# Ledger of designs, part 7: designed miniproteins, single chains

Each design is a single chain, and the fold is of that chain. pLDDT is the mean over its residues in the fold that is shown.

## One batch from the design tools (miniprotein)

Design m212
Fold by ESMFold2-Fast:
Structure m212 (fold): chain A 75 residues (1-75)
Amino acid sequence: MLSPEDVRILRRAIETAQSEDPFDREVGISLIRALIGIMKATGADPEAIATIEEILEAVEAGDYERARAILKEAE
């Protein structure tokens, strides 16, 4: 399960990426990538990292409903 802090960051990032503004979309995607990078650098749980990578894939595909569903399942 993801930490409450990670969930908060991811929820905000997904909301930002869902913006119709291409700049906000890239900011949201960059926040998710930054979180993955930090988790990999700090030796976080590989399953938690894999879950966030699935959220990133959904967001990059424009499937924000799937991204939110994955996040909700991980709480």
Scores: mean pLDDT 83

Design m213
Fold by ESMFold2-Fast:
Structure m213 (fold): chain A 100 residues (1-100)
Amino acid sequence: SFRDQFVQGLQQIYGLVQQGVDLVRNGQDVTPVVDQAMQLSQDMRDTARQNGDMVGYQVFSNIQGQLQTVRSESDPSHRRRNLTSLGQSVQDTIQQLRQQ
């Protein structure tokens, strides 16, 4: 079902976001990990659209937007905050989907 793909996509994005947080904390370039997460979010958004899942489409569209904000942010403290917030939002969505 798309629900299983939805959860798997969110888990992969969560892992990439956690890597991004660690990279920012270490003063390293977050761009490759953010770009990978953005591509995955786009692929999952397209898959949600193909399956008629408007909730999945909206969730991955929101993730894409938040990742674009992270990519454009020059302040490391704001970038870390935005990544941490995104990670929490993704984890909350995974938990909600698993409880349904």
Scores: mean pLDDT 88

Design m214
Fold by ESMFold2-Fast:
Structure m214 (fold): chain A 82 residues (1-82)
Amino acid sequence: SIEEKIKTLLQQIASDPQSVLAMGRLARELGVPEELVEKLFEESEKHGLKEKETPAMEELKKLAEKYPELVRKLLLEALTGK
């Protein structure tokens, strides 16, 4: 399902510190609360890494264009643990 595909992409992105910053920007664009977005940026800054566009991030961005509400919901669940 599309939901399972998005969850798999989010799990892959979360395991890559360079992708976390890009995920934070996408979350902000989708209207995720700023408090949760700030936590993602703080985590990525600790690693001193520059943002890189990964295949997983590219696929997630495409899915966010087609299913913005679903991607926003799953991002919120990933960031809050539910």
Scores: mean pLDDT 73

Design m215
Fold by ESMFold2-Fast:
Structure m215 (fold): chain A 136 residues (1-136)
Amino acid sequence: SEVEKLVKEGKEAIENLDLEKFKEIVEKIANLPDAREAVRALSQLLRAIVEKLKETTDLEEQRILVEMAFAALEALARLASRITDPATLRVALSQALDMGWEIEQASLTLPPDLREEVLDRVGEILARIEAILAAV
C-alpha cells in the first residue's frame, strides 16, 4: 500500500538522518485520505525515532532526530485538527500525547540545553492538544 511504502521510506530517512526527506514523507503521510492510517504511520515513525535517539550519543545526530520527532508530532497535531469523527479524533489525540511523553522520556539522556528545548517544545504541543480536547 502507499502508506506502507511511505513508512518504509520514512524509516530509511531516519536511519540515514535525512531530515529533509523525512519531512517530505511526513507531509505525504499527513495528507493521506485515511486519517487512521496516517496516525498509525506517524506513530510508527515516532517510535523508530525514539529508539534511534536512545542509541545515539552524537550531539549533531541527536539534534537531527529531535527535529524529526517534532516534524512528526506537529503533523499529528495538524491531522487531529482535520478529523471530524470523534472516535478517530480520540485515537489521534491519544497517540500524540503518548508520543510526546515518550520523546520527553527519551530526552532525559540528552545534553541539558537540548533536553530543555525538547521539554519546552513538547509542552507547547501538549498544550495545543489539551486545547483541542477542551473544545470537544
Scores: mean pLDDT 83

Design m216
Fold by ESMFold2-Fast:
Structure m216 (fold): chain A 89 residues (1-89)
Amino acid sequence: MAEELAELGKRLAESDPLRAAHYYTLAGHEYKKQGKNKEAAEYYLNAGQMYASTGDLGTAELLYRESLKLDPNNKKAQENLAKVEKQLA
């Protein structure tokens, strides 16, 4: 279930950010399939933050953009995307 994938991501976020990113991405996909776009956007944002923390700014950018497609008014996703775009420029 999407909630189980999200909880796995949360447990791993500090110790294993790449595994956390994988579980958050899977949670985002499952919420998106359920039509829960705001929840999907939050987990894509969380996954992007995990990838950014490991230096994978390109994957982080893609996930922040997916988050904003589902929830365009999410200020945290907008701010994180702007920071990553500035670092990639």
Scores: mean pLDDT 87

Design m217
Fold by ESMFold2-Fast:
Structure m217 (fold): chain A 97 residues (1-97)
Amino acid sequence: SMSRSQRYLEEGRRYADEARRYAERAEKLARRTDEKTRELARKARGEEVSSQTSLTRGELVRDDPELVERYLRSSRRSRDNARRYADETERLYREQR
């Protein structure tokens, strides 16, 4: 059976990948928009960086499953924030036409 830390790190990798996809979507939509919409896309990218940083820190403390879980929760929060910024970017993109 996989260790608790290994399972958490696999889940964290999925969160980081999802955050990257949200950031990529936001950046693509924001290319021909106003500065406010581009700022939201940059915030989505910042959250992807945060999710990846949390994953990397989790890997460094893999001998402590409780610490890995804390970094996993941080990575998930960052993924959720990236999604929110990407959704807001799409909403503003559609309003600009």
Scores: mean pLDDT 89

Design m218
Fold by ESMFold2-Fast:
Parts: C-alpha cells; sequence; structure tokens
Structure m218 (fold): chain A 94 residues (1-94)
C-alpha cells in the first residue's frame, strides 16, 4: 500500500505548487497519514531529480535508501527531526 502510494505519486504530475506540497507532506507525517505522505513524496519528486533518485532507490529496496531520503528532505525541504523520524518509519515499511 505505501509502495503503491509512492509509485502512484511518482506517476501523477502535481497540481499544487512545490511549497504547498511540502506543507501538505509535513501535515500528513504529523497526522501519521503515511499513504498520503507517500503519494505527496512521489509528486514532489516530479520537480526534484535527486528526490526521484532516492525514492526509486527506496522502491528497489536498496540498503540505506530510506535513511538517505530522510536526510535529503531534512537538508533541502527543512523537515524537522520529528517529521524526518515519521518519514523514516514510513519508508522502512516499503
Amino acid sequence: SLKEALEAGLKTPPTQPKEVLVEQLKQALADKDWETAALLLGQLAHDDAFLRHYAEAVLAGEPGAAEALATYLQERYGLDEASAAQLLAMLKQI
């Protein structure tokens, strides 16, 4: 389900601007709505080649991919430690 949500996000072009997607992602993570968070993460990757690379690595089951993606989102999108921890927990279920 999380894998399908992330894959769907990667295939579905975003209708919202990047800044809105980031805020929606933070809210979904705070609410522990991991399906919505995975979909939004995939949509955010449409305008970010590095994020797409890390998301594809997570889908491929590459060791350390989840940790690398969480770190990237903290550094580039300003996810706080709590949001990054929720993201990492979600990604480890994929």
Scores: mean pLDDT 86

Design m219
Fold by ESMFold2-Fast:
Structure m219 (fold): chain A 69 residues (1-69)
Amino acid sequence: MEIPSSKGPAVVEALSKEFGLSKEQVENALVLAVVRHGALTAEAVAEVLQERFGLDPERVKRLLEEVVA
């Protein structure tokens, strides 16, 4: 699932609040997802957050689906 750029702030807030990460930590993870995967997708974000912070990728993807809907 591709994340629209218009939903960027909502995604940062939701991930920060749900998983206790700082806004800067989430923003850095989103940048890394785009750099590694060429697009901002729920799958890319979930992979980066799993590698960096040990977050469950299925939980991350479900939250992103709710925020983007």
Scores: mean pLDDT 84

Design m220
Fold by ESMFold2-Fast:
Structure m220 (fold): chain A 116 residues (1-116)
Amino acid sequence: MDKLRQEILKLDEESGKALKAGDYAEATKILDERIKLLQKAIDIYRNVYKDELRARIYEVALKGAQAAKEKAAAGDGAGASKAFTQTVGEQLRIVGEDVERWLAESGRSPLALERA
């Protein structure tokens, strides 16, 4: 999984660089490879590790990558960038819901946690 996660992150950086350069053909190709790796990560988290929370986080990343690919293929670099920004907000929401459930189950108040 570590190699797969690192490869997904590298493709994210490379797709962003291609979009900034206006190379939408290259950006679309990189996004397609990223989509394939995200699908593989979702399958591994869900079916091998039984980690539904991680699978859901990667599903949001997959939707963002698919939307960005569609916008890049249309020559809309700004729309592609916006798709990634919206994805981050949704991922944070999913993590927040899991943390809130853990706090409720453990009998802990958010106020009882040390602030980072």
Scores: mean pLDDT 72

Design m221
Fold by ESMFold2-Fast:
Parts: C-alpha cells; sequence; structure tokens
Structure m221 (fold): chain A 81 residues (1-81)
C-alpha cells in the first residue's frame, strides 16, 4: 500500500545536512516504511520533533492518510525557514 505526499527533498549537490534553501518540494508516492523514515528525517529539518513523532506514530499504526497529512506539514515547515 502506498500514499501520495509532498516531500521536501535535497537539491542535487546539496551539503549534508541540507539547509532550507537546498530543499525543494516534490510530490512522491511512498510506502508505509518510506513514510515513517520521511517523518523522522523531516522532523529534524523542520525543527518540530513533536509533529514528527505524531506522524511516525500514525504511520506505524497504518494510518497512512493521517501520517501523509503531517508529513506534508513537516515538508512545508522545512522549506519555509
Amino acid sequence: MTIEVTLAVRKPNAPDPPTADQLELVTKTLTQTQLLVAARELGELAGDPALSREAQRLALAGDLEGAAKLVNELSRKAVEK
């Protein structure tokens, strides 16, 4: 099972860790496992560990629509710095 999300991704040749200016928003179709990983990593980039933790909880519970909604918010926060 997969779900469509808006994901903040690194631009080509971006440094590790990427800055907000090195991120772009892309629509991707993710599996439950990929959604969980995205929620964790975007929590660090967005500076919102509470929202990241809630997205991870929903993904683990199989609520892909709920998790995707929160991942979309994390992606938006990551690029809005």
Scores: mean pLDDT 78

Design m222
Fold by ESMFold2-Fast:
Structure m222 (fold): chain A 94 residues (1-94)
Amino acid sequence: GPRRMTNIFTITAPSEEVAEQLKRVALGEDEPTSPLQEGLRALTEEWRRAGYKVSVEVVTEDGVPKVIITAEGDADGVSGSATGSTTPEPPLPA
């Protein structure tokens, strides 16, 4: 088949709700509310502008929700595989 590059980013989330929010932000369906979400949105928009096909999935492993972002396309090195364990700090309106 054609030589395509696949880039995968995995982000660990503290809850399913946070993982689903990160997915929506990455897909452009929700507005980012934290620096992590802003960076994630910028990364996925950059990949889409570069011609990559971006997909986002939420999975649970060892009781921990994870967000997996996959970008497929022909590229010389936009981004490599990465894993992260980051706890988002939700703003408390109280």
Scores: mean pLDDT 70

Design m223
Fold by ESMFold2-Fast:
Structure m223 (fold): chain A 54 residues (1-54)
Amino acid sequence: MMKEVVLEPGKGDDIGKKIKELKAQGYRVILKLKTPVDTDVNVLLEEGADEVII
């Protein structure tokens, strides 16, 4: 089974670090963002996020 995690950016979360840790464990990382977007989507993809949902 493919391991997937949906992350919603929270207050004070280091999202890049969390993405890297989950990718190291073999998870597919899906980010769910709210409008307005607080974080640059390109940075999140560079950190290893597999999908971004708004």
Scores: mean pLDDT 69

Design m224
Fold by ESMFold2-Fast:
Structure m224 (fold): chain A 70 residues (1-70)
Amino acid sequence: MSLEEVIKKAVELAPEVDEETIRKIFEEYSKYLTPEQILKAAELAAKHATSPEEFVRYLKDALELFKRIA
């Protein structure tokens, strides 16, 4: 799975979040994580978030956790 495919899937999960914001976060974490790991973080964030702001917060939290353990 490519990073571009993961960005498109994340935009579908959180359409109220700006695509450029998602892209910037994913590009930063692509140095440390696979596209599959980044998508899993986005799916976890979408499952628990009730607002666009919570989605971004939970996304960053999940990405930082995955970066530390993998």
Scores: mean pLDDT 84

Design m225
Fold by ESMFold2-Fast:
Structure m225 (fold): chain A 55 residues (1-55)
Amino acid sequence: MEENIEVSRQTAILWGRRKGLSPKEQEEMGERAAETMREALENIKLLREERERKE
């Protein structure tokens, strides 16, 4: 789970660098991507647990 968050952050930073964004903008993109991935993974886990309990 944490590996996926870090990969998402690094991928967004590399994408920003490739697009010519400033280092600050690259880092901001990375942080937003990491936060989005964390929220998505937490939501998936909660939905999976709910479904498993009802099956």
Scores: mean pLDDT 77

Design m226
Fold by ESMFold2-Fast:
Structure m226 (fold): chain A 118 residues (1-118)
Amino acid sequence: MVEVKESGGGTVAEGGSVTLTRTVTGDVKGILAVGWERQKPGQGPEPIALGGKGTNAAPRVAGRATVTVDSKKGVATLNLTDLTADDTAVYYGSAVAWDSAKNRLVGALGEGVQVTVV
């Protein structure tokens, strides 16, 4: 079983930056894909960025979002800069990993972390 935990949210000033961390634990053999998505108030979920060795960012955050991953440690980080009120959302880290106990690929989505821009 895989577990995903996000951290690093909270209230941040407009023009500031936020660093969100996702940790994967359990019977996994590394992380094969890392994604970040967000859900803004009154809107459906939207993808923000994908990747690990490089960042493939959605157009709305291109140039502002950076994803790093340490697949051996099960840690991925999203850094988002130049925040505006439009970045207020719940952010979710997603992962596709090899589950060694089940001998298969499994997807995991965390419970999310709130970011509020003031």
Scores: mean pLDDT 72

Design m227
Fold by ESMFold2-Fast:
Formats: sequence, C-alpha cells, structure tokens
Structure m227 (fold): chain A 57 residues (1-57)
Amino acid sequence: SKLAELRRRIAELKAELGDFSADGNRSREQWEEFRERLRELAEELGLDVFLAPVPPP
C-alpha cells in the first residue's frame, strides 16, 4: 500500500523533473534533488526505516 503510493509519487517526480540525464552538471543537480525528494517522500510515507538505518539519538 505505502510502497504503491511511493511508486506513484516517484513517477510524478520523474514527470516533473523530466530527462535529468541530458546534461552533465544539470543532470547531477537534478539527481541530487530527486534523491532528496525521494528520501523526504519515504519519510512522509513512513518507509524511511526500510531504506536506511535509523540515525543514532
């Protein structure tokens, strides 16, 4: 359920950002933005625990 929602939101992000492999520096910046948005999205959906270890207190 949450994974399905995550996949849907990832598709939306790809549509929003477009082809971010077209230009070198621009593609890197867009990939960084995509990764940040993806991490935020996973946290929003409560899936961050499945993507990375919990940080120390």
Scores: mean pLDDT 63

Design m228
Fold by ESMFold2-Fast:
Structure m228 (fold): chain A 98 residues (1-98)
Amino acid sequence: SAMLEEIERLKEELRRLAEEIEEVDPVLGAQLRREVERALALADRLVRQGRYEEALELLRRTLDSARGALESLRNGDISGAIGELLRLIGLILEEELR
């Protein structure tokens, strides 16, 4: 399935990105990594339920927030990185409450 291939690609990209973030800022990066790991676990649950479109949407939004956090950290914008972390926490909570 093209959808399952895209899900696996996004998961691999997120794992790599989380490692890069932790290398730049070990404290904030560790928190971002934990939230990425939560999103990956939620996506796996959605896939097991056959909810592939929702898993893709969750992973894409998680990737956007993680990329934004890395860019903010590389630019010395700690407030921007915290904003992306809070956005990601909100996304995960929204999905967990469904």
Scores: mean pLDDT 86

Design m229
Fold by ESMFold2-Fast:
Structure m229 (fold): chain A 66 residues (1-66)
Amino acid sequence: EDAEKARELFEKYQKEGLSPYGAAVLAYQELQKAGLTEVPEEIRELLAKVDRMAADSKAGAQALAA
């Protein structure tokens, strides 16, 4: 099941000392590489926070460049 595989990867990366955000990003990349389309809610929420932080950084850089 996609959710179980995603959780396995997420736990694996956390065991390697990554933050929950870093573990979620790497787990998502592995799921994309494997062709899996369904992401567990836990990982999806962490990815949404990472995307928001990245968007805020990009928005700031674009505002400075404009």
Scores: mean pLDDT 69

Design m230
Fold by ESMFold2-Fast:
Structure m230 (fold): chain A 83 residues (1-83)
Amino acid sequence: SIEEIVELAKKALKALEEKKYEELQKVWAEIMELLSKLSDEELEEAIKKIVEIAKEKYNISEEDAEKAFEKYLKQLKELLEKQ
């Protein structure tokens, strides 16, 4: 569900902030697995919510939030190509 992805995104952001890279990798893998099961419309909505959470958490612009998640969005696209 989108709510589960949002909660995992919050955990991933906290792990990133605390430099807990093992926890970040595990949580990010769970996010990617859930995102891969969504429809294209649900996937866009989930990604938008993740960006909004990053913006709220770091009080940064939408562009800065997107740049912070660009690496993870690239990994998501690579995952979808290799199914």
Scores: mean pLDDT 68

Design m231
Fold by ESMFold2-Fast:
Structure m231 (fold): chain A 90 residues (1-90)
Amino acid sequence: SEETRKKTEEAAREVAEETGRRAAAEAGGLIVKNELNKEGVELSLEEIKEKVRKVMEELVKQAEEAMKKLGKEIDQAVQEIHEAVLRLAE
């Protein structure tokens, strides 16, 4: 039914968003660790804060782009499942 499809799309979107946020957080932690290990001993506390801010801004941008891509992939998967169910009903 149309209602089942909408509920499936909403559930898939929520799972995709949660998975994306978790992956982004793990990637961000690795990027920050790599940057601080590379230059941390040579940087002031204020310079470290600025580097962390820039890395976090880049991470948010990458996460938004990844979430847009994942949303399209989820939409495609839902469509393929819907088409398969219709074929089985014939």
Scores: mean pLDDT 64

Design m232
Fold by ESMFold2-Fast:
Structure m232 (fold): chain A 68 residues (1-68)
Amino acid sequence: EEREREARRNMARTLAQGFGATKYADEIAEAAERGIPAVRDFLEKARKEGNTPAAASAERLLAMLERA
């Protein structure tokens, strides 16, 4: 649904801001729109790069999406 995709994008942006990963907000939102596999890919990339704020944002987003 259009509302679900928009909600996922907004959730991703809010989490990025909350964890101090605002510069990655667009990338996280795009991953959220594409779905769980894309969020997992982003999380793995962030972890490999040692980007703790981006990884934390993606990890929280993934947990929220997986519990739906």
Scores: mean pLDDT 79

Design m233
Fold by ESMFold2-Fast:
Structure m233 (fold): chain A 84 residues (1-84)
Amino acid sequence: SPEVVERVRKEIKEERERLEQMLADSPNAEAIRQAIRDVIDQHADDPLLRAFRERYPLTDLERAAVLNLIQKGRREELERALAA
């Protein structure tokens, strides 16, 4: 459904922008970037995150945004967007 795809794209963008703002406001940005990479690596085997990476060229912050949405219970909407 185009409406599901648009909602998910907006949610990923908003989460990415939130993470970018957090990094911009932090004196420990490099440590936070490393922690983000570590969390992504811990979830590298998640099939939904893998599917998003294969379909879209994602930055680390965009991968983190997708993981945050999964952890917030948005997995079903993300799966519907990929299936659309």
Scores: mean pLDDT 80

Design m234
Fold by ESMFold2-Fast:
Structure m234 (fold): chain A 90 residues (1-90)
Amino acid sequence: LGLRPEALWGAALRDPAAWEAVRAAALAEGTPQEALDEAEARLREDPTDRTGFMRIVDRYAAPLDSQAVIDAIRANVPRAVLEAAKEEAE
C-alpha cells in the first residue's frame, strides 16, 4: 500500500468544501496552522510536489498523513478523483 499524501491533499484542494473538512481534521490532530498554510501554498503551486509536502511533515512533525486525515479526504473527495490524482503523481 503506497500512500501518496501529497496527491490526496492536492485532490482535496480542488474542492473548497473538501479542503475545509481536511483542514479541520488536521487541526483536530494537532497540526499547526502554519504547516497547513505552507502545505496549501505548495500544493497550489505544484500538486505533485511530494518532496516539498514531506518536508512540511518533517519540519512541523505534522501528521498530514495520519489515518484520521486520510479518512477525512476519502469521505469528502470522490474515489475517482483520488485515483486520478494518484496516477498523475506517478
Scores: mean pLDDT 76

Design m235
Fold by ESMFold2-Fast:
Structure m235 (fold): chain A 68 residues (1-68)
Amino acid sequence: GHMMEMMKEIAKHAAMMLAAKKARELGPGEIPEIKVEEVDETTVKATAKVGDKEVTVELTYEEALKLM
């Protein structure tokens, strides 16, 4: 439904921002490459790569809403 689509977009955004923050801590001054994907009906995953380092963040929709 419309509500689930909105929650999904919010969760993807939160996961992306958290992954970017963690990647910036691993490689200050480097531009991280971020990929966001849906894991299941209530979970999103963001993977950020900076140099040879990679960080992955998985958030449920509920966890993502608490971060935003």
Scores: mean pLDDT 78

Design m236
Fold by ESMFold2-Fast:
Structure m236 (fold): chain A 105 residues (1-105)
Amino acid sequence: SKIDELENEVFKIIDEMEKEGLISPEEAQLLKDAVKDIFNYVKSNTKNEETKLLIAERIVKYVQDLKERLKTAKSDEERRKIVEDTLAKIFIDSNILIAIDKQKE
């Protein structure tokens, strides 16, 4: 599905961040696991294909922005905070879009 293609695109960006030295292999695996959990959560909590696609496309954008932000990080602590902030934003944004979708039914 297009949603699975977008999930794979996110994993590709994470792999690129690891190869470029922006995150450790451990951080890359944790980020992939978190992204997989979010995609599974979205698939379980909305039946609307347009909502799933919108969320998936927004996750791709968040991870692209994460890659750019990590280039400006001055410490490992700042790098971890940027990753944590990005995951929190993805989770909050996804839940808002799911809630809006449920109210339309």
Scores: mean pLDDT 86

Design m237
Fold by ESMFold2-Fast:
Structure m237 (fold): chain A 107 residues (1-107)
Amino acid sequence: SLRDKITIQMLLISTGGSILVAERAYEKGKYELAERQLEDAVRTFEEAAKIAKKLYPEYSEKIDNLVKQMRSILDDYKAGKISLKEAIEKFKGIFEEFRKLVQEMIK
């Protein structure tokens, strides 16, 4: 539905906004805020993914893989395997892939 398509776009704006705030917080040395914003980005991304899979079930595998990748990045950061800066950069990459996928779905 049109409403669900609008909801996906709003959740993408929220996810991108959280990632941007995380990057700006990191630049200012506010590491706890940056971490909380990455956690919020995962939550809004998972919500967007759930709606996208309901509307476009043919993309479910690609969407699930992007969700798993974003979750793995956060888990790797919490386990000390990657830096907060690397986690932010990887989140930006996964978010951009999902944004492009949503553009293809809506066409």
Scores: mean pLDDT 88

Design m238
Fold by ESMFold2-Fast:
Structure m238 (fold): chain A 101 residues (1-101)
Amino acid sequence: PEVAVPDGVELPVGGEVEVTATLTSGPSGRYSVIVVAVATEGKGFGAGSGGTQFVPVGGTVTVTVKAFGGEPGKGEVSAVAFNLDSSPVTAGGGTGSATFV
């Protein structure tokens, strides 16, 4: 699978934001999605996971990403989707820009 995430995600330090990941390729099926945000300037980390859900190709998963400490500054958001209907489980990801605010 391949996943797109938005650019320009604003993540409040110590808060949370919803990040929408889009399944751009791969089979429709049950997916679990993990989203991680990491500061590229200064300090900051955020993470969240969506529960297992059915996602068609072109469909979206919204994940609540919670920020853990850090400082305002530029960062990167990465999403990884795990296809739970494949054997073995297959994964694919995508990356976008973020700002810790």
Scores: mean pLDDT 79

Design m239
Fold by ESMFold2-Fast:
Structure m239 (fold): chain A 68 residues (1-68)
Amino acid sequence: MSKLEQLKEEIDKVIEEYRKGKISEKEMGKRLRELFDEAEKTLSKEEVEELYKYAVGKVHELLSEQAA
């Protein structure tokens, strides 16, 4: 599995733990920031942009559910 795919899976896990009420919104934000800090150190600029678009899509879905 590529580093990009591993980080996408970690984003999915963070979003899912928040959805299940296992972590706070503050903790979710902290964990997502740590994942992007790691991505910037390990991935190309193009891969970081792909990861960002993926995370934005996931957060948008979550916020749409929470706004209802």
Scores: mean pLDDT 80

Design m240
Fold by ESMFold2-Fast:
Structure m240 (fold): chain A 81 residues (1-81)
Amino acid sequence: SEADLLDALDKLEAELPQLEALVRQTTDRELLERLLAAIDATLQQLDKLKEKYPSLSDRIDALEARLARLRALIRAKLAEL
């Protein structure tokens, strides 16, 4: 439902700062690889949701941009490990 989607977006936005901090602090390759896979799956779901709920496109775009930056950071860290 739309209410479930809004709740999920609110939770994801609230969790992002802690996730970003975790990525910056960790050197665990297996954890980074699991986080990368989870971010990739989330980005795919957000693309589908943006097509279904165009009224939320600006909010979803901002969230996708944050996740894409986090993905790039994880990929950079994995390249150095």
Scores: mean pLDDT 87

Design m241
Fold by ESMFold2-Fast:
Structure m241 (fold): chain A 95 residues (1-95)
Amino acid sequence: MAMRAEEARRATEEALRKGVELQERIAERTGTGELSDETLAALVPSDEELELAREALEKAREALELGEKRYRGQLEEIIRVSERVLENAARRAAA
């Protein structure tokens, strides 16, 4: 019966780790800690940032689906940043 809570915890920990790494890499590269939609839209994401965004998005969604509530706001922010990075890359590839 504790399995679902343990799965939510692991997914949350992995999402936070990957999401923070992604945000720190972008902040270092852009010189800003405020990752607005405008800042994210102006980025040319690296392959490493795209991989981090995919992993962070997958784990953040998994954690929320498993009922994670304590870190909901942080997970939603990770989803926002990751989705914007991936959308920007897809738009550039389609152009």
Scores: mean pLDDT 80

Design m242
Fold by ESMFold2-Fast:
Structure m242 (fold): chain A 106 residues (1-106)
Amino acid sequence: MSEEEKELIDFLKEILEKSDKNKDGIISLLDFIKVADEELKKIKDEKKKKLLLDLARVLKLADTDGSGEVDVKKLKENIDELLSKLPDDVSEKDKKLLKEAILSLP
């Protein structure tokens, strides 16, 4: 894995960890949106912006019951299925970065 790929994975992991504010292993979509919005205002890197938007797509797909809550354990278990549902504009390299970031969560 390249240094750039590692930096992108670490970036996504930090966003996901910040979105689990109470550290219960459940990501609130509302908290994720707030964290993502603040980061998007600061980011000039188009690759990071694209990955953050694609991460939002994955989390929305994972919210199958519409509760606005995503269980990290279930997210990890279903990651390959969720990534397969992403549009064709998401590259295989980006899917790999999203998968590595999610699987790296505690």
Scores: mean pLDDT 80

Design m243
Fold by ESMFold2-Fast:
Structure m243 (fold): chain A 88 residues (1-88)
Amino acid sequence: SKLEEVKEKVKNAKSDKEKMKILTDALAEAIRNKDLELAKAIIELGLELSGYKDPEDFESMLEGAKYIIETGDEELIENLRTGKTDGP
């Protein structure tokens, strides 16, 4: 499954920074493909690895992913991938 591929890449990553990049890239791709189930699973995995299992953070990220899927906004997908929340 795509989730197992993401987990394998994360397991083989050499640093926490590389793990986060793999997860962010995978989340952006899941959103671009309108795969909400995969996006949800990646968000859960990312929060688990970060040590932040706050239900509010999970719900906010999931609602954001749903919104981006509904709009198909490529700029929002790219902003999510790069972590850009504000201008330079």
Scores: mean pLDDT 71

Design m244
Fold by ESMFold2-Fast:
Formats: C-alpha cells, structure tokens, sequence
Structure m244 (fold): chain A 58 residues (1-58)
C-alpha cells in the first residue's frame, strides 16, 4: 500500500496491542497472535488477524 496506508496499519497494530492488554491479554498472547495472524510485516490483513486473535485470547 501507500506510505499513508502503512502508517495507518502501524497505528492499528499499536491500538490493537494496547486494547488487547487493557482487555486482559498478556504480551505473550499478543506476540503469539502476531505470529499466527500478523506475521507479514506491514500487511494490514495480517495485523487485523492478529487483533482478532489477541482480542479473542483476552
């Protein structure tokens, strides 16, 4: 995507991590979710997958 889309994806990833931790997920659970759904660096679809997994784990 564009640089603006990549910046938005990074913001979403930061928000997902903060939201998951506030919801009771551990950093380990979020890291595991990133490996499963967010393994593609800068890929918004993978980052959204990691968000979903992290929220389900919390």
Amino acid sequence: GSAEDEAAARKSAEGARAGALKAGATEQQYNDAEKMGGSGYGDEANLNGARGYALAAG
Scores: mean pLDDT 59

Design m245
Fold by ESMFold2-Fast:
Structure m245 (fold): chain A 80 residues (1-80)
Amino acid sequence: SRLAQVQQQLEALQEEIAKESGLKPEWMEGKVKIVRDEKTKEIKGVYDANNNELPPEEAEKVKELLTKSGELGRKRGLEA
């Protein structure tokens, strides 16, 4: 299945980025809240499941993970 194959590739990429950057598994499981500006859609802040703002270094790693995941999804036509 194409969907299963792409999901596997996205999970593999996320694991690789996490291994290189030291991201916690909970951030990859969607336990992170991303606050975006309504007009620019730029990320204003990244928060954990308890509404604590992530340290700037960790927030940057999460932004990189999202950017790479989004680019793969776009290239494979999975993004809305």
Scores: mean pLDDT 61

